# Designed miniproteins, single chains, continued (4): the designs that were tried, part 20

Each design is a single chain, and the fold is of that chain. pLDDT is the mean over its residues in the fold that is shown.

## One batch from the design tools (miniprotein)

Design m12666
Fold by ESMFold2-Fast:
Structure m12666 (fold): chain A 87 residues (1-87)
Amino acid sequence: SFERRLELIRRTYEEVRELALKAGVPEDVAEEIGGLVGGAVLQGTEEAIERAEREVYELASKYVSEEVARKLAEEARRLAREAVEEL
């Protein structure tokens, strides 16, 4: 259902935002990262998930180390994929 999709988008947003904050990303940027990944869940395609992973890496790498940004992007991809699989 669309209502279930919105709940999964919100859950993914919250989880990814929290991971970004814990990684040392500023709050406003963490919210943007959460939104990017939530948007990928809304689209529900592998292409959207892969694009979100790249965008999370690029955005996070401005604020944290390359290794931390890569791990954050990989976790964001995993969470988005899990959410899409629950749809």
Scores: mean pLDDT 89

Design m12667
Fold by ESMFold2-Fast:
Structure m12667 (fold): chain A 100 residues (1-100)
Amino acid sequence: SPEVEALLREILAEVLRALRALAAGDVDTFLGHLEALRSLVQRLAELLGIPEEVLQELLDLITEAARLARDDPHDPAARARVEALLTELLQLLGRAYREA
């Protein structure tokens, strides 16, 4: 679906923008990109028919990334964990798209 492919591209773009903001130490901009990402993931879940329990697991990855960035935005270990959580989100969404 062209609409699903466009959403996946925008999700990837928002993840990359978020990680760039975090690397620059701009936590407020990072959190703004995570809120945009949350909305895009919810819309993609609706289009792909992702079950509510699976959608909640995806949203929990975003929530944990936001918590880590708020609690210790300058900790390299916390930043690496944020990158891992957002990478897991992209992998799970890519799998959901391929299975649809």
Scores: mean pLDDT 89

Design m12668
Fold by ESMFold2-Fast:
Structure m12668 (fold): chain A 82 residues (1-82)
Amino acid sequence: MSPEARESLLLVAEASLLIMEANIALKLNDKEALKETLERLKELKKKIEEALAKSTDPLAKADLTATLKSLDEVIEELEKYL
């Protein structure tokens, strides 16, 4: 596995975990946890955008682009509840 492919997979995995944490916090109506998770999601989005800008691998670009779309949808939903 290339270093770029590994980095993209780790970023995708991190996004999946944060989305799960956000869904748990939403079910618990934990506004403080939602605020903390929202900040972490925004920071991860920045990292993925930077990785996408540097990526030359079409598969990594596709995975990162799909992940950014999912993160944007979750961020918008959390901002509506906060």
Scores: mean pLDDT 84

Design m12669
Fold by ESMFold2-Fast:
Structure m12669 (fold): chain A 85 residues (1-85)
Amino acid sequence: MKGFDKKISEATEKYVKEALELLKESETTKGVSAAIGAVLSIIGAGVDAQLKVKQGKISLDEAVKALEKEGKRAIEGAKKVIEES
């Protein structure tokens, strides 16, 4: 992502890619909605992490760890909805 720190960009792109794979595998409206929700949540988390680093509110390492935690949570949540759909 242009204008992002490389580590934040890489973490965001990794989880977005995983969410897009879930979207491709989703055959139900609920599954599609969950996968899209995960993409939006991950992008939002990446933007928030980058803004907090630029504002000096958190370190880059803290931002990456928070983003990885949120990314994993978003993917796990979407998988559960898809499996239950």
Scores: mean pLDDT 81

Design m12670
Fold by ESMFold2-Fast:
Structure m12670 (fold): chain A 111 residues (1-111)
Amino acid sequence: MSAGITAISPEKPVEGDTLTLTVQASTKDVKTVEWYKDGEFVAKIDMTTGEVTLNPKYADRVSLSADREKATATLTITDVTVEDSGTYTAVATGFDGSTSSDTAEITVAKR
């Protein structure tokens, strides 16, 4: 299994935007996807059940969705600020316990 961040929308986020990041896995044999910002846990989804675990720090502005058939998981952050700038990491864990990760640097511009 390999996983990559394949979509970032908008490409150049500005304060007040809704930011979405999508990770794509090469196979459907994904158990969970976890998202991190600057090494801090943000959210996790179970790809089979759709159960989401959110860090309470982010819970008011963050949601996580998955499409198991497409092997994608999408992190959505509403009302972004310059403080949402940083290094975002997606970690996909397979049913065999193997992991694959990818990283995107996000810069939120001031309005």
Scores: mean pLDDT 86

Design m12671
Fold by ESMFold2-Fast:
Structure m12671 (fold): chain A 65 residues (1-65)
Amino acid sequence: SKEEVAREASKRTGLSFEQALRAVEAGLLAKEGKTEEASEILQELGLSDEQAYEIGLLLIEYGLA
């Protein structure tokens, strides 16, 4: 589930659960082709390259991307 991915993302990146969940939701929007909406969310969150990379890997690992 996206909540499980967000929990793992929070642990690996140091983001709060709420921030990690929003980043996961942005990744899911990008998968649906809603790339502008996803980009806006990611800009608001101000993720580091390391944080964005870890979340991307988790989405692939959990079969969500």
Scores: mean pLDDT 80

Design m12672
Fold by ESMFold2-Fast:
Structure m12672 (fold): chain A 78 residues (1-78)
Amino acid sequence: SKREEMARKLYNLLLSKGYSKEDALAVARYFYEAEGTELFRLAAGVPKDTPVSDITLEELKKYKLEDASPVVQVTVKP
């Protein structure tokens, strides 16, 4: 699905920015589970040329946002 593709792209984008694998997976999962206008706005911000990760949906769901570093959690949660 487009949602899975965008989550996998976001994972790769975050890794390229120096995020840990655990933090990148947690944020990508949070994005994958997000809904409404914010999801589409965030998806539009991901470059079209961003590589799609070969990570499985099961691997993507392995880490929750609560498993991410405290700084990342504060940034993503309202």
Scores: mean pLDDT 69

Design m12673
Fold by ESMFold2-Fast:
Structure m12673 (fold): chain A 71 residues (1-71)
Amino acid sequence: MLAREAGAARGAAEGALLVGLNNGTSREMVPRMAAEGAERAARTPLSREEAERILREAEARLAEIEALLAA
């Protein structure tokens, strides 16, 4: 279910963004990440490879935010 995978990836990226905002980091990144999210949503239907790439990227961003919070 590619749509669900893309939705989960977007949710993870959005969650990472909210975590960054709460830490006072990345307020200036909000427009950029929103534009990226919209661009990804516009790229439907997504291939399985594209959906996997989006998911991996979202997970990497979440890990970066978590590392910053741990520091």
Scores: mean pLDDT 59

Design m12674
Fold by ESMFold2-Fast:
Structure m12674 (fold): chain A 72 residues (1-72)
Amino acid sequence: AQYRLVSTSPLDPDLQVLQNLETGEYLIHDSALDLDLSQEQIDNMDTNPEDRAKLEQYMDHVAALAQAQKAA
């Protein structure tokens, strides 16, 4: 799929918000791991609580972007 960079996380520069150019959907991409993160993947990540909290805050931001697009 084709994606565009929307924003980079202020909490972790390796975390990026991408938008699918065909569907308009938003996702979080971890450039250090080279994978797309879903809530299920975050929930199953073997990570420390601090990094998890940062990911959850960023997921909230992505959800807000998706909600704003749906309202447009």
Scores: mean pLDDT 67

Design m12675
Fold by ESMFold2-Fast:
Structure m12675 (fold): chain A 80 residues (1-80)
Amino acid sequence: STRETLFRIAKLAIEAGESEDPAEREKLLEEARELARTLSAADRRALIGALREIIAAHADNPENRALLEKLIAELEREVA
């Protein structure tokens, strides 16, 4: 379901934001990108809002924050 997909992407983004391993971080973000492509435009817009909240709450590391912001930028291009 769409809600299950959104939950999975949110979980992947949280894990990526908190990860200390660059390889694991990239893998998590790649999985998140693939799942996000299956969403409608409206659900992708909702996801962008959720990812901004995740960055604020779970991405204290500047490198992890930058990678999550890159994911947001990629999604914003797809809904523009």
Scores: mean pLDDT 78

Design m12676
Fold by ESMFold2-Fast:
Structure m12676 (fold): chain A 68 residues (1-68)
Amino acid sequence: GEEIVELVKKAAEAIENKDLVEARENLVKAAKLLKDAGKEDATQAIGDALENKDYDEAIAIAKKAAAE
């Protein structure tokens, strides 16, 4: 939904500003909304990317899942 897109945008802006704490927080919120929307595979993939500190991949996954 729109809320997920907004969270992904905030996470991307946080990455550009090198604020990894804010980026992670927004991506975790986006992942929870994706789980609530039934997109558990996307939620797990975002979690895995964040565990590997691959923030660009986490953003890409969340963005694609939100654009469905």
Scores: mean pLDDT 82

Design m12677
Fold by ESMFold2-Fast:
Structure m12677 (fold): chain A 64 residues (1-64)
Amino acid sequence: LSEKVMAAVVEIARKYGLEFAERAFKAALLHSAGKTEEAEQLLEELERENPEVARVAREMVELI
C-alpha cells in the first residue's frame, strides 16, 4: 500500500512536476490524519487545475 502511494507520487512528479506531487501527497496525509474536509478541499483545487492529477490523488487517498 505505501509502495503504491510512493509510485503514484513519483508518477505525478514525472508528468506534472514536484508541486503537484507534493500537494497530492499532502491530501493523502491529511486524509490519513482524519482531516478529511481539508483533504477534500485540496483535491478539489487539484481537480480545477488538472483533473488527471486529482484522479491519481484520490486513488492514493483510497489506499490509506
Scores: mean pLDDT 79

Design m12678
Fold by ESMFold2-Fast:
Structure m12678 (fold): chain A 85 residues (1-85)
Amino acid sequence: SMDDFLKRVKTELEYVMVSTSSGMRSLTTEEVLDEIRRLADQYNVPPEVKEKILELVRETDDEIRKSSDPLAVLEKGIKRVEEIV
């Protein structure tokens, strides 16, 4: 379902924030986006939603890497995901 997809996207954003902040990140931005693409296809989400989520995830990942407050960036990203529902 769309709700299950969006829940998985939130989990991927949490992984990005925690792994980046802890220095334990093994996945590149493109590898994270590839997982989001795979999930979008698995849950049969509309192409418009898939593209909006990919852009949101890319922007959030970039901002997490540059921010002094990655938790605030994550919270903003999660809110943006929730607004799609």
Scores: mean pLDDT 84

Design m12679
Fold by ESMFold2-Fast:
Structure m12679 (fold): chain A 71 residues (1-71)
Amino acid sequence: MLTPEQAEATARTLLAAAPGLIAALRADPSPAVVSAAAILASAGRFVLPQLSPELAAAVEAAIAAIEAAIA
């Protein structure tokens, strides 16, 4: 299992990447960008149980925004 430190690092990476990824998906959703978005959203979901409530809420919001941008 991931350590809490690794989970937090993954969450912060997702949060930092999400705005740019959402913009890319809305501009031109290439298969590579869609795949990257799906992988990042899956990583976010995987680490959710290890996160503080504040980080978990932020990650859930980011995942929802990414999924909305794909659909």
Scores: mean pLDDT 79

Design m12680
Fold by ESMFold2-Fast:
Structure m12680 (fold): chain A 60 residues (1-60)
Amino acid sequence: SGEDDILRRIKQIEDQIQKLQAAKQDAIQRGDDRRVRFYDKAIDSLKDELARLKAELAAL
């Protein structure tokens, strides 16, 4: 169950990153530098969490 829970959370985070990347591209096209920086920080935080979850999965 632990492996399945980690895999489920990984997929949720990957989906969230994809949505934020799309929002960032929209902000870039609009020249909204503040929103671009906001999305960059959010994406980086989620990628950090994703790396931790993948490390936990690899340790199983």
Scores: mean pLDDT 90

Design m12681
Fold by ESMFold2-Fast:
Structure m12681 (fold): chain A 82 residues (1-82)
Amino acid sequence: DRAAVEKGLALIRESIESPASQLPALDAAAAPYAPTLERMIDDPEVRERLRELARLHLERVEELRPPEPEELERARAVIEAL
C-alpha cells in the first residue's frame, strides 16, 4: 500500500502543478488510489503531505477560479453604467 500511497500523492501533486486542460485526465488516473489515501489519512506523515497538497491546490484554484455569477453580474452592472 505504501507504493500506492506514493503514486496517489505524486498524481495529486502533478494535477495541482499541471495546466487546467490536463486535470480531468490526471484526476481519472488518481481515482484508483483515492481509497488507499483515505484509509491512510490517520497516518500523520500522509496527513501532513495531503495538507501541503491541499494548500497548493487552494492556491491553484484561486489562480484559475472562474468569476462567480455574482461577480459577473456586478462587473456587467459597472460596464453598463459606463
Scores: mean pLDDT 61

Design m12682
Fold by ESMFold2-Fast:
Structure m12682 (fold): chain A 56 residues (1-56)
Amino acid sequence: MDPVVERAFQQLVVTANEDLLKELEKASKLNLPEEDAQTLLKMNEQQRLAYLQQLL
């Protein structure tokens, strides 16, 4: 995984609620592109959850 994407996921995991953590785990297994990871970092928790559910 790209170091920028890995850092983004680590940051999201630290700040995520339980539902978002489950979606992040699924997204990690799909090798999420860098552009999607950057989009997630700009969103709040509710927006991130909705985005990940659409992506999966």
Scores: mean pLDDT 64

Design m12683
Fold by ESMFold2-Fast:
Structure m12683 (fold): chain A 73 residues (1-73)
Amino acid sequence: SKELEEELEKLQLRLNLTQIAADSSRFVAERLRENNGDPALIEKEEEAAKELEERAKELEEKIKEKEEEIKKL
Protein backbone atom coordinates (compact mmCIF):
# COMPACT_ATOMS: atom_id res chain seq x y z
CA SER A 1 0.00 0.00 0.00
CA LYS A 2 1.01 3.65 -0.45
CA GLU A 3 1.00 4.16 3.33
CA LEU A 4 3.51 1.32 3.92
CA GLU A 5 5.68 2.66 1.06
CA GLU A 6 5.64 6.15 2.66
CA GLU A 7 6.58 4.64 6.06
CA LEU A 8 9.44 2.74 4.39
CA GLU A 9 10.68 5.94 2.68
CA LYS A 10 10.65 7.78 6.04
CA LEU A 11 12.61 4.96 7.72
CA GLN A 12 15.14 4.94 4.84
CA LEU A 13 15.57 8.72 5.16
CA ARG A 14 16.08 8.41 8.94
CA LEU A 15 18.66 5.66 8.39
CA ASN A 16 20.55 7.78 5.83
CA LEU A 17 20.60 10.84 8.12
CA THR A 18 21.63 8.70 11.13
CA GLN A 19 24.51 7.13 9.15
CA ILE A 20 25.68 10.59 7.99
CA ALA A 21 25.58 11.85 11.59
CA ALA A 22 27.53 8.78 12.84
CA ASP A 23 30.19 9.22 10.11
CA SER A 24 30.42 12.94 10.94
CA SER A 25 31.02 12.25 14.65
CA ARG A 26 33.68 9.63 13.79
CA PHE A 27 35.34 12.11 11.39
CA VAL A 28 35.39 14.88 14.03
CA ALA A 29 36.87 12.49 16.64
CA GLU A 30 39.63 11.41 14.19
CA ARG A 31 40.48 15.04 13.29
CA LEU A 32 40.64 15.98 16.99
CA ARG A 33 42.98 13.04 17.70
CA GLU A 34 45.29 14.00 14.81
CA ASN A 35 45.46 17.61 16.10
CA ASN A 36 45.95 16.67 19.79
CA GLY A 37 42.51 18.04 20.60
CA ASP A 38 40.58 17.93 23.88
CA PRO A 39 40.27 14.27 25.05
CA ALA A 40 36.80 15.01 26.52
CA LEU A 41 35.54 16.22 23.12
CA ILE A 42 37.05 13.15 21.41
CA GLU A 43 35.25 10.87 23.91
CA LYS A 44 31.96 12.77 23.45
CA GLU A 45 32.11 12.42 19.64
CA GLU A 46 33.04 8.70 19.85
CA GLU A 47 30.12 8.06 22.24
CA ALA A 48 27.78 9.99 19.92
CA ALA A 49 28.99 7.94 16.93
CA LYS A 50 28.46 4.66 18.83
CA GLU A 51 24.89 5.61 19.84
CA LEU A 52 24.09 6.65 16.26
CA GLU A 53 25.56 3.39 14.91
CA GLU A 54 23.29 1.42 17.29
CA ARG A 55 20.28 3.51 16.17
CA ALA A 56 21.18 2.85 12.52
CA LYS A 57 21.22 -0.91 13.21
CA GLU A 58 17.72 -0.68 14.76
CA LEU A 59 16.47 1.30 11.74
CA GLU A 60 17.95 -1.30 9.33
CA GLU A 61 16.00 -4.01 11.21
CA LYS A 62 12.73 -1.99 11.00
CA ILE A 63 13.28 -1.37 7.27
CA LYS A 64 13.78 -5.11 6.68
CA GLU A 65 10.55 -5.87 8.59
CA LYS A 66 8.59 -3.28 6.55
CA GLU A 67 10.01 -4.61 3.26
CA GLU A 68 8.87 -8.12 4.25
CA GLU A 69 5.37 -6.79 5.13
CA ILE A 70 5.11 -5.10 1.71
CA LYS A 71 6.19 -8.32 -0.07
CA LYS A 72 3.42 -10.29 1.73
CA LEU A 73 0.73 -7.91 0.42
Scores: mean pLDDT 87

Design m12684
Fold by ESMFold2-Fast:
Structure m12684 (fold): chain A 99 residues (1-99)
Amino acid sequence: SAREQLLLEIFKAGLERLKKRLEELGITEDTDPAELSPEKREKVLEVVIEVLEETARQLAAAGFDEEAAVLEEAVRRIRENPERAGEILSEALEEIRAL
């Protein structure tokens, strides 16, 4: 219970950081991903990767080593296949839920 609560708080903080950084790029819930320029898509990808890496570090610092390793592997996969970022993230979250 306390472990699950801390895990959720770390992920919630990561999501809030992601939202704020995307808003700085002019990206909101109403933004159509298909209408993003290649330059903006690259910046979005950089922001997503940075937030995931920071979240993985926070997880590791809190003792969630397995969850951190899953996110680090997801970042590695996203860097190699940026077009599959959404699929890779969904898969990583599913793996973390199974832990």
Scores: mean pLDDT 84

Design m12685
Fold by ESMFold2-Fast:
Structure m12685 (fold): chain A 103 residues (1-103)
Amino acid sequence: MKEAGLALGEAYSVALRAAQKIKEHLGPEKGEEFRKVAEELINNLYDILLKDPELAKEMATRVLEELKRQLENIDKDPVKGGEEALKTIREHAEEAKKKLESL
């Protein structure tokens, strides 16, 4: 549980940084969309943590590493990286929602 909680906190922090970069390069509407989807993802992962701590740790760790990679991609190519980050965060949010519904 403690490790999953730390990974969730770090993932949220990294997601907020990504949302800011997307806002700067793709505009405020896309940045706000990323922030809202990221908050939904983190909330769903937290709900999974309450039901299955081991699954939550695995998912949170994977999401954290992917978000770190997306930040690097945005720094290299802000427009392409930002659009790919938006697609990826939506996919992770859908996966977390489906996993939560199965628990």
Scores: mean pLDDT 84

Design m12686
Fold by ESMFold2-Fast:
Structure m12686 (fold): chain A 64 residues (1-64)
Amino acid sequence: MKILVTGLSAEQADRLGTRLVAEGLAESARGISPTTLEIEAVDEEGARRAFELAKEYGGEAELL
């Protein structure tokens, strides 16, 4: 499942992407811009957790 996260600082985007992959919640996290990530969640639970973490990091998440 693909998720777009916007509204992050560049530092938070790097940290969020690294964390999601390291915790096995995402297969990949791709920076589209310094403040925007495209995330490939492993499954529905991974996607739900990615939405929670994106909000915690100050971003806005949407399902693609």
Scores: mean pLDDT 84

Design m12687
Fold by ESMFold2-Fast:
Structure m12687 (fold): chain A 85 residues (1-85)
Amino acid sequence: MEEQLEVLSEELTIIISNAFPEVPKSELKDKIYTLLTELSEKLPLSTIQEVGRALSHYLVTGSIPEQLFSPLSIKIAEELLTELS
């Protein structure tokens, strides 16, 4: 799990840093890793990966399609976006 969370944190940091270039990448990576680690205490890895995909989709397209993601993953992605902003 730790390796998968590290990889996902790096991928999300790259995408989010493009949206928020004023925030240092090291700070973003630490925040994302901490948030994903907290989620891993409550949720299975598959759900955390879906949250990452939903967040990535939103940052690229400006929307999260309900047919591709669960309501829980959408909610968590929106909460993460608010916390990182």
Scores: mean pLDDT 75

Design m12688
Fold by ESMFold2-Fast:
Structure m12688 (fold): chain A 96 residues (1-96)
Amino acid sequence: SLLERNFAWYFTLFGIPFKEVPVAEIERVEVPEDLSDRELLGLLDRAISYLFTPGKEAEAREEFGKVVAYFEKRGRLEDAEQVRQLYALLLAHRSE
């Protein structure tokens, strides 16, 4: 998936094995994507930056929520779950 290819170092760093996204792209046929890969990665990068910025915890949560909602609206439930897992791991890492 896009997340696995571009965020492989996060999953490796936190000891998470790669997950393969099913080949079926039903949501891309029925629900067109309105964001480019670059734009989607930019949103996620901003969310991560906010998470590690003091006083931006609410903004970080909102931006991660937007990325999750984007994937859920397009039926990309595994990608949405990977974003939730990334958020939880980054929170745990930040507290350590």
Scores: mean pLDDT 62

Design m12689
Fold by ESMFold2-Fast:
Structure m12689 (fold): chain A 80 residues (1-80)
Amino acid sequence: SIEEELERIKNAKTVEEFIEAFKKLVKILETLSKEEADKAIEEFTKVASEVLNTFSEEEREKIIKEATKLLKELEKKLEE
């Protein structure tokens, strides 16, 4: 569920744990309407902002780069 993957993101201690949980979240979002996906992305952004503060600058850059790529791929699927 969205809630389970958001909880995994909140508790992520490594870049890999964050990205794995986010990838699973994105797969769920691909099955939703654009409006529902946008709402879930807004909730993700709030959670991610707090969690990213626990990572180093280099780790944050890696997460942001991969998350941005996954979000762009999601947007293309939702607009088709």
Scores: mean pLDDT 80

Design m12690
Fold by ESMFold2-Fast:
Structure m12690 (fold): chain A 86 residues (1-86)
Amino acid sequence: MMTEAFKEALKASVYLIAAAVYLNIARKLIAQGAPLEEIRKELELAREYLRKAREYAEAAGDEVLIAAVREHEEELRRLEREAEEL
């Protein structure tokens, strides 16, 4: 039977995958020289999903997921800096 920690880890994984998708979209938009407003929309979605992923990863006590979230949060900050330099 699914434990609470298992369910929280699954939620963290789903939100982390969603965040990664939006980070990848933002990266492609930056590479294409898309309007800053379109890039910012994708980055804001990535930020919201990373926030949720972090909450569930921490609640699950899953150090691997917590580390993965931190890596994606750093990627988000890098892309935000790149967008501001456009």
Scores: mean pLDDT 86

Design m12691
Fold by ESMFold2-Fast:
Structure m12691 (fold): chain A 56 residues (1-56)
Amino acid sequence: SMDDNNALGQLARDSLAGDPEEAGRRVREAATKVHTPKQGDFAGEAVRRAVLRRQA
């Protein structure tokens, strides 16, 4: 099952309308609880950058 990946994707999408740093932090925190710390950091940074690009 890829439920965790779907949940993280939905969390990222829901966070896109908010503060980019807060969105990245929440995704990183959630991913780190389910995946390795490296995967959590990567996911959080990717979401932060995506939010910044959409708001530019």
Scores: mean pLDDT 64

Design m12692
Fold by ESMFold2-Fast:
Structure m12692 (fold): chain A 60 residues (1-60)
Amino acid sequence: SDIERLIRELEEERERALKAGNHALAQSIDAIITRVKAESDPALALRILQTALEVLRLLG
């Protein structure tokens, strides 16, 4: 599903943050992943994932 694919993309971004030594960013991404996995509304889950990934792309 789109949700499962986007969660994997966030998990990859978390791993990149950890490898870069950015523990604060990795913790923030982990919190978003946890929130999304607990979210029962798939439309809201999708919006959270899309917004998080867009912000990460803009931050470089």
Scores: mean pLDDT 86

Design m12693
Fold by ESMFold2-Fast:
Order: C-alpha cells, then structure tokens, then sequence
Structure m12693 (fold): chain A 86 residues (1-86)
C-alpha cells in the first residue's frame, strides 16, 4: 500500500540496520506523521501502529514485521470507519 511504501522508504533512508528498536520505530513514525501533516489517514494509521508496537512483546522489529504491523493498523482504521458508516 501507499503507507507501507512510505514508511519502508523512511526506514531505508534513516536506518541501515536490519532491525529497529521500539524507540527507533516510534521516532520514524513521528517523522512519517510530520512529513504528512495534512494526511488524516497517516495520522490514524500511525496511532494504531504505535498501539500495536507497544502491545508487542518484541524488543526489535525487522522491516517485514514493521510492514505487517502497518497492514494490521490499516485494517483496524478501515474497520473503525466501516463501523461508523453502518
């Protein structure tokens, strides 16, 4: 998705590491939101992504794991919108 590609690009530009800590990932998410201040979807997805990361027992995340969390955050935001429309 657009959001997966944007965050992956940001990860690759800001980190050469194979894995990111929760703190590093929170910083990247904050930078992602700051780069897209008028995109309400980015703001909502970033919020859900932070919750998923915080709820995770993992100390570090691979790029693949981060993209999976982004997909899950997108699904949660979509489902929330559908509930409001029903």
Amino acid sequence: SKFEEELLKLIEEKSSKKTLTKEELYKLIADWVASNPDDGDVTQIAGELKRLIDASKKKTFTKEEILELVREAERIVRERREQLEA
Scores: mean pLDDT 78

Design m12694
Fold by ESMFold2-Fast:
Structure m12694 (fold): chain A 71 residues (1-71)
Amino acid sequence: SRLKAFAEREIAIVRKNLPEVRDPVSRQRAERDLSLAETAFDAGDYAEALKHAVEADVELGIDAIKRALGL
C-alpha cells in the first residue's frame, strides 16, 4: 500500500539522520517519535507510523534550524 511505502521510507530517513542531531531535547523527541512510528509499523498501522515518522522528521528540522541560527 502507499501508506506502508511512505511510512517505511520516512522511518528510513529519520533513522539515517537521527545520529546527526545535536540538541538533546530535539534528539529525545525524535527518538520517542521514531519509536512510536516503528511500533505502529510493526502493528500494521501504517497511517499512525507515517504520522509519528513525520513528527520525528520535524524535530530533525528544528535541530537543523537551531544549529543554523546558533541557538
Scores: mean pLDDT 87

Design m12695
Fold by ESMFold2-Fast:
Structure m12695 (fold): chain A 80 residues (1-80)
Amino acid sequence: SSQLDVALQQIMDLLQQYVAGKMSEEELIKKIKEIAKKLSADEAKILLDAVKQALTALKVPESVKKKVIKVMEEVIKELE
């Protein structure tokens, strides 16, 4: 869907800004939550799988990876 494609691009851009030191962990988590909440539960689940792959590929610290995953899982629960 167009919403999912836009969300994927936006989150990839946010993760790249974060690993470049241009964004705080708090700002990253806040913006990811805002993007994910606009999707359906099924779209948010697809987005979470893509985000998990991106977090691993970009070598994001495990503590931050866990926080991002938890926030997205909370959003998915709220969308159900």
Scores: mean pLDDT 87

Design m12696
Fold by ESMFold2-Fast:
Structure m12696 (fold): chain A 63 residues (1-63)
Amino acid sequence: MPPNYAPVREVGAKLGLSEEQIRAIADLLAERGLGVSARTIAERVPGLSLARATAFKRALATI
């Protein structure tokens, strides 16, 4: 895991994402980097909509 997973977990929890969804996003960011698209996040993370993935990326950019 990259050394700064805490921001990913904090943003995910604030948006009401499950621990499994947060972990899947964190694993995807470790694989693809911070430039991964919201669409790719929505497609790779079960139960996550494109709108939620977009909100996550915007919130993460603020932290």
Scores: mean pLDDT 75

Design m12697
Fold by ESMFold2-Fast:
Structure m12697 (fold): chain A 70 residues (1-70)
Amino acid sequence: AGRALAEAAIALGEAGLAHTTDPLTREAYQVPIELGRQALAALAAGDPERAVALGREGLAVVTLPLLQSA
């Protein structure tokens, strides 16, 4: 679960970066990528609960602007 969430956050963040040239939007998409990488690091450190939490946060950050866009 934690690895899948982390990989999804990274993949969606990277896809967002591939489809935009706006500097602020590019910086925003780097946040879910970084959270996903931190989740993978937590898994490597033996903390699956932290990995799930970080992966969920990364996924929420990448999807919230698309769903709400305020």
Scores: mean pLDDT 74

Design m12698
Fold by ESMFold2-Fast:
Parts: C-alpha cells; structure tokens; sequence
Structure m12698 (fold): chain A 67 residues (1-67)
C-alpha cells in the first residue's frame, strides 16, 4: 500500500539519522559535560523508541496484507 511504502521510507530515514547522531555522540562524548551526555542519551532513547514503533506498525500492516 502507498501508506506502507511511505512508512518504510520514513523508517529508513530515521535509521540513517539515528546512526549519524550515534556517530557524532561517540566522537564528541569526551568533550561533553555530564548534563549534555544525559540529554544526548535521552534523545537517543527517544529516537530508538520511535524506530521501534515504526517497525512494529510496519510489521502488523504487512501481516494484515499477507495473512
């Protein structure tokens, strides 16, 4: 479905962004204050949760179309 294809595209974009943010955080972590690190850890958790949500919705929609 068009919605499913759009959601798959959105998921690919979010996964790419997460990988970029993880790389930037890894490279800069030693220069960050504890507060800045905590904020970044929270942001990564939110991004990972959003990706998980999209994966679950896509999986359920695919199951409905194929089963």
Amino acid sequence: SPMLEKMKADLREEERLLNEVKREYRENRSRMSPRQQAVMDARLTVLESGIYFLQEVIRRLQEQEEQ
Scores: mean pLDDT 84

Design m12699
Fold by ESMFold2-Fast:
Structure m12699 (fold): chain A 100 residues (1-100)
Amino acid sequence: GSISISSRIFNQPFIPGSNIQIIVTIRDSQGNSATISFSLQLPNNIGDSSIQIQNFIHPGSNINLQIQVIATRLSDNQLQIQTIVSSDADISLSVDSSLN
């Protein structure tokens, strides 16, 4: 099994309770790339987190991935996005996240 973790802090104003779109990009060593979209509601309180989980079959390798996105409000102007990708297979993945 394998686990890949990516963490990013975004520095911009965020509206409490609003919906955001997070784009997760997963790349393998063979050049296959996939993007998965997550829509989740921002927490109303600083220090609280919103979590969403999706299962995804990575193209090219045909490996089943579980992707967990955690959005935590650090301040009025800071949002932490942690992306956890797990698989039963031993696979090396590059994981990145962006906001849309």
Scores: mean pLDDT 84

Design m12700
Fold by ESMFold2-Fast:
Structure m12700 (fold): chain A 88 residues (1-88)
Amino acid sequence: MLEEKAKELAEEARERAREIAKNAEKIKEPVAVVATVLRYIGIAIEAEYNKEITEEDLERMREEMREIEENLEEIDKRALEIRKKLLE
């Protein structure tokens, strides 16, 4: 059960990374797209390769994924603000 849950979470994280990449034009800022994709890939790697993964780890990872999803607009906005500040 636990290993199956970890595998499913890893697959979900990979799918979310693909969705962000496919919808990159909606996000507008390349750095926000890259950062978000890397965060999801990091979660997928941990879920797939952490042989000592616990239910607590899975809950933390699900919480991180939800946080990313809920804050996508804020991440995009912050990336734009940082870019403008560096270039102006």
Scores: mean pLDDT 74

Design m12701
Fold by ESMFold2-Fast:
Structure m12701 (fold): chain A 82 residues (1-82)
Amino acid sequence: GEMEEAAYRAILEAGKAGDSSGETGQAAGAAVAEVKPEASGLEAAEAAAYGGKKVYDTHAEELSEGGREAALNGKKLYEQMS
């Protein structure tokens, strides 16, 4: 959906820019909130976690070291919510 795509794009962009894992997570949350400000915390977290997993699965080798770590953190969050 749009929230998942927004999180995916935000994480990918931050990951390529070399942002910290925490700042990348905040960027994903902000992107989800921009698409659907009234999403529940759970819905927003699920969208961000799925976005992070998708980035890691599709673009891990294109990321900087810090970016790859941030995407992996998103994948771990998705696994905790599954």
Scores: mean pLDDT 76

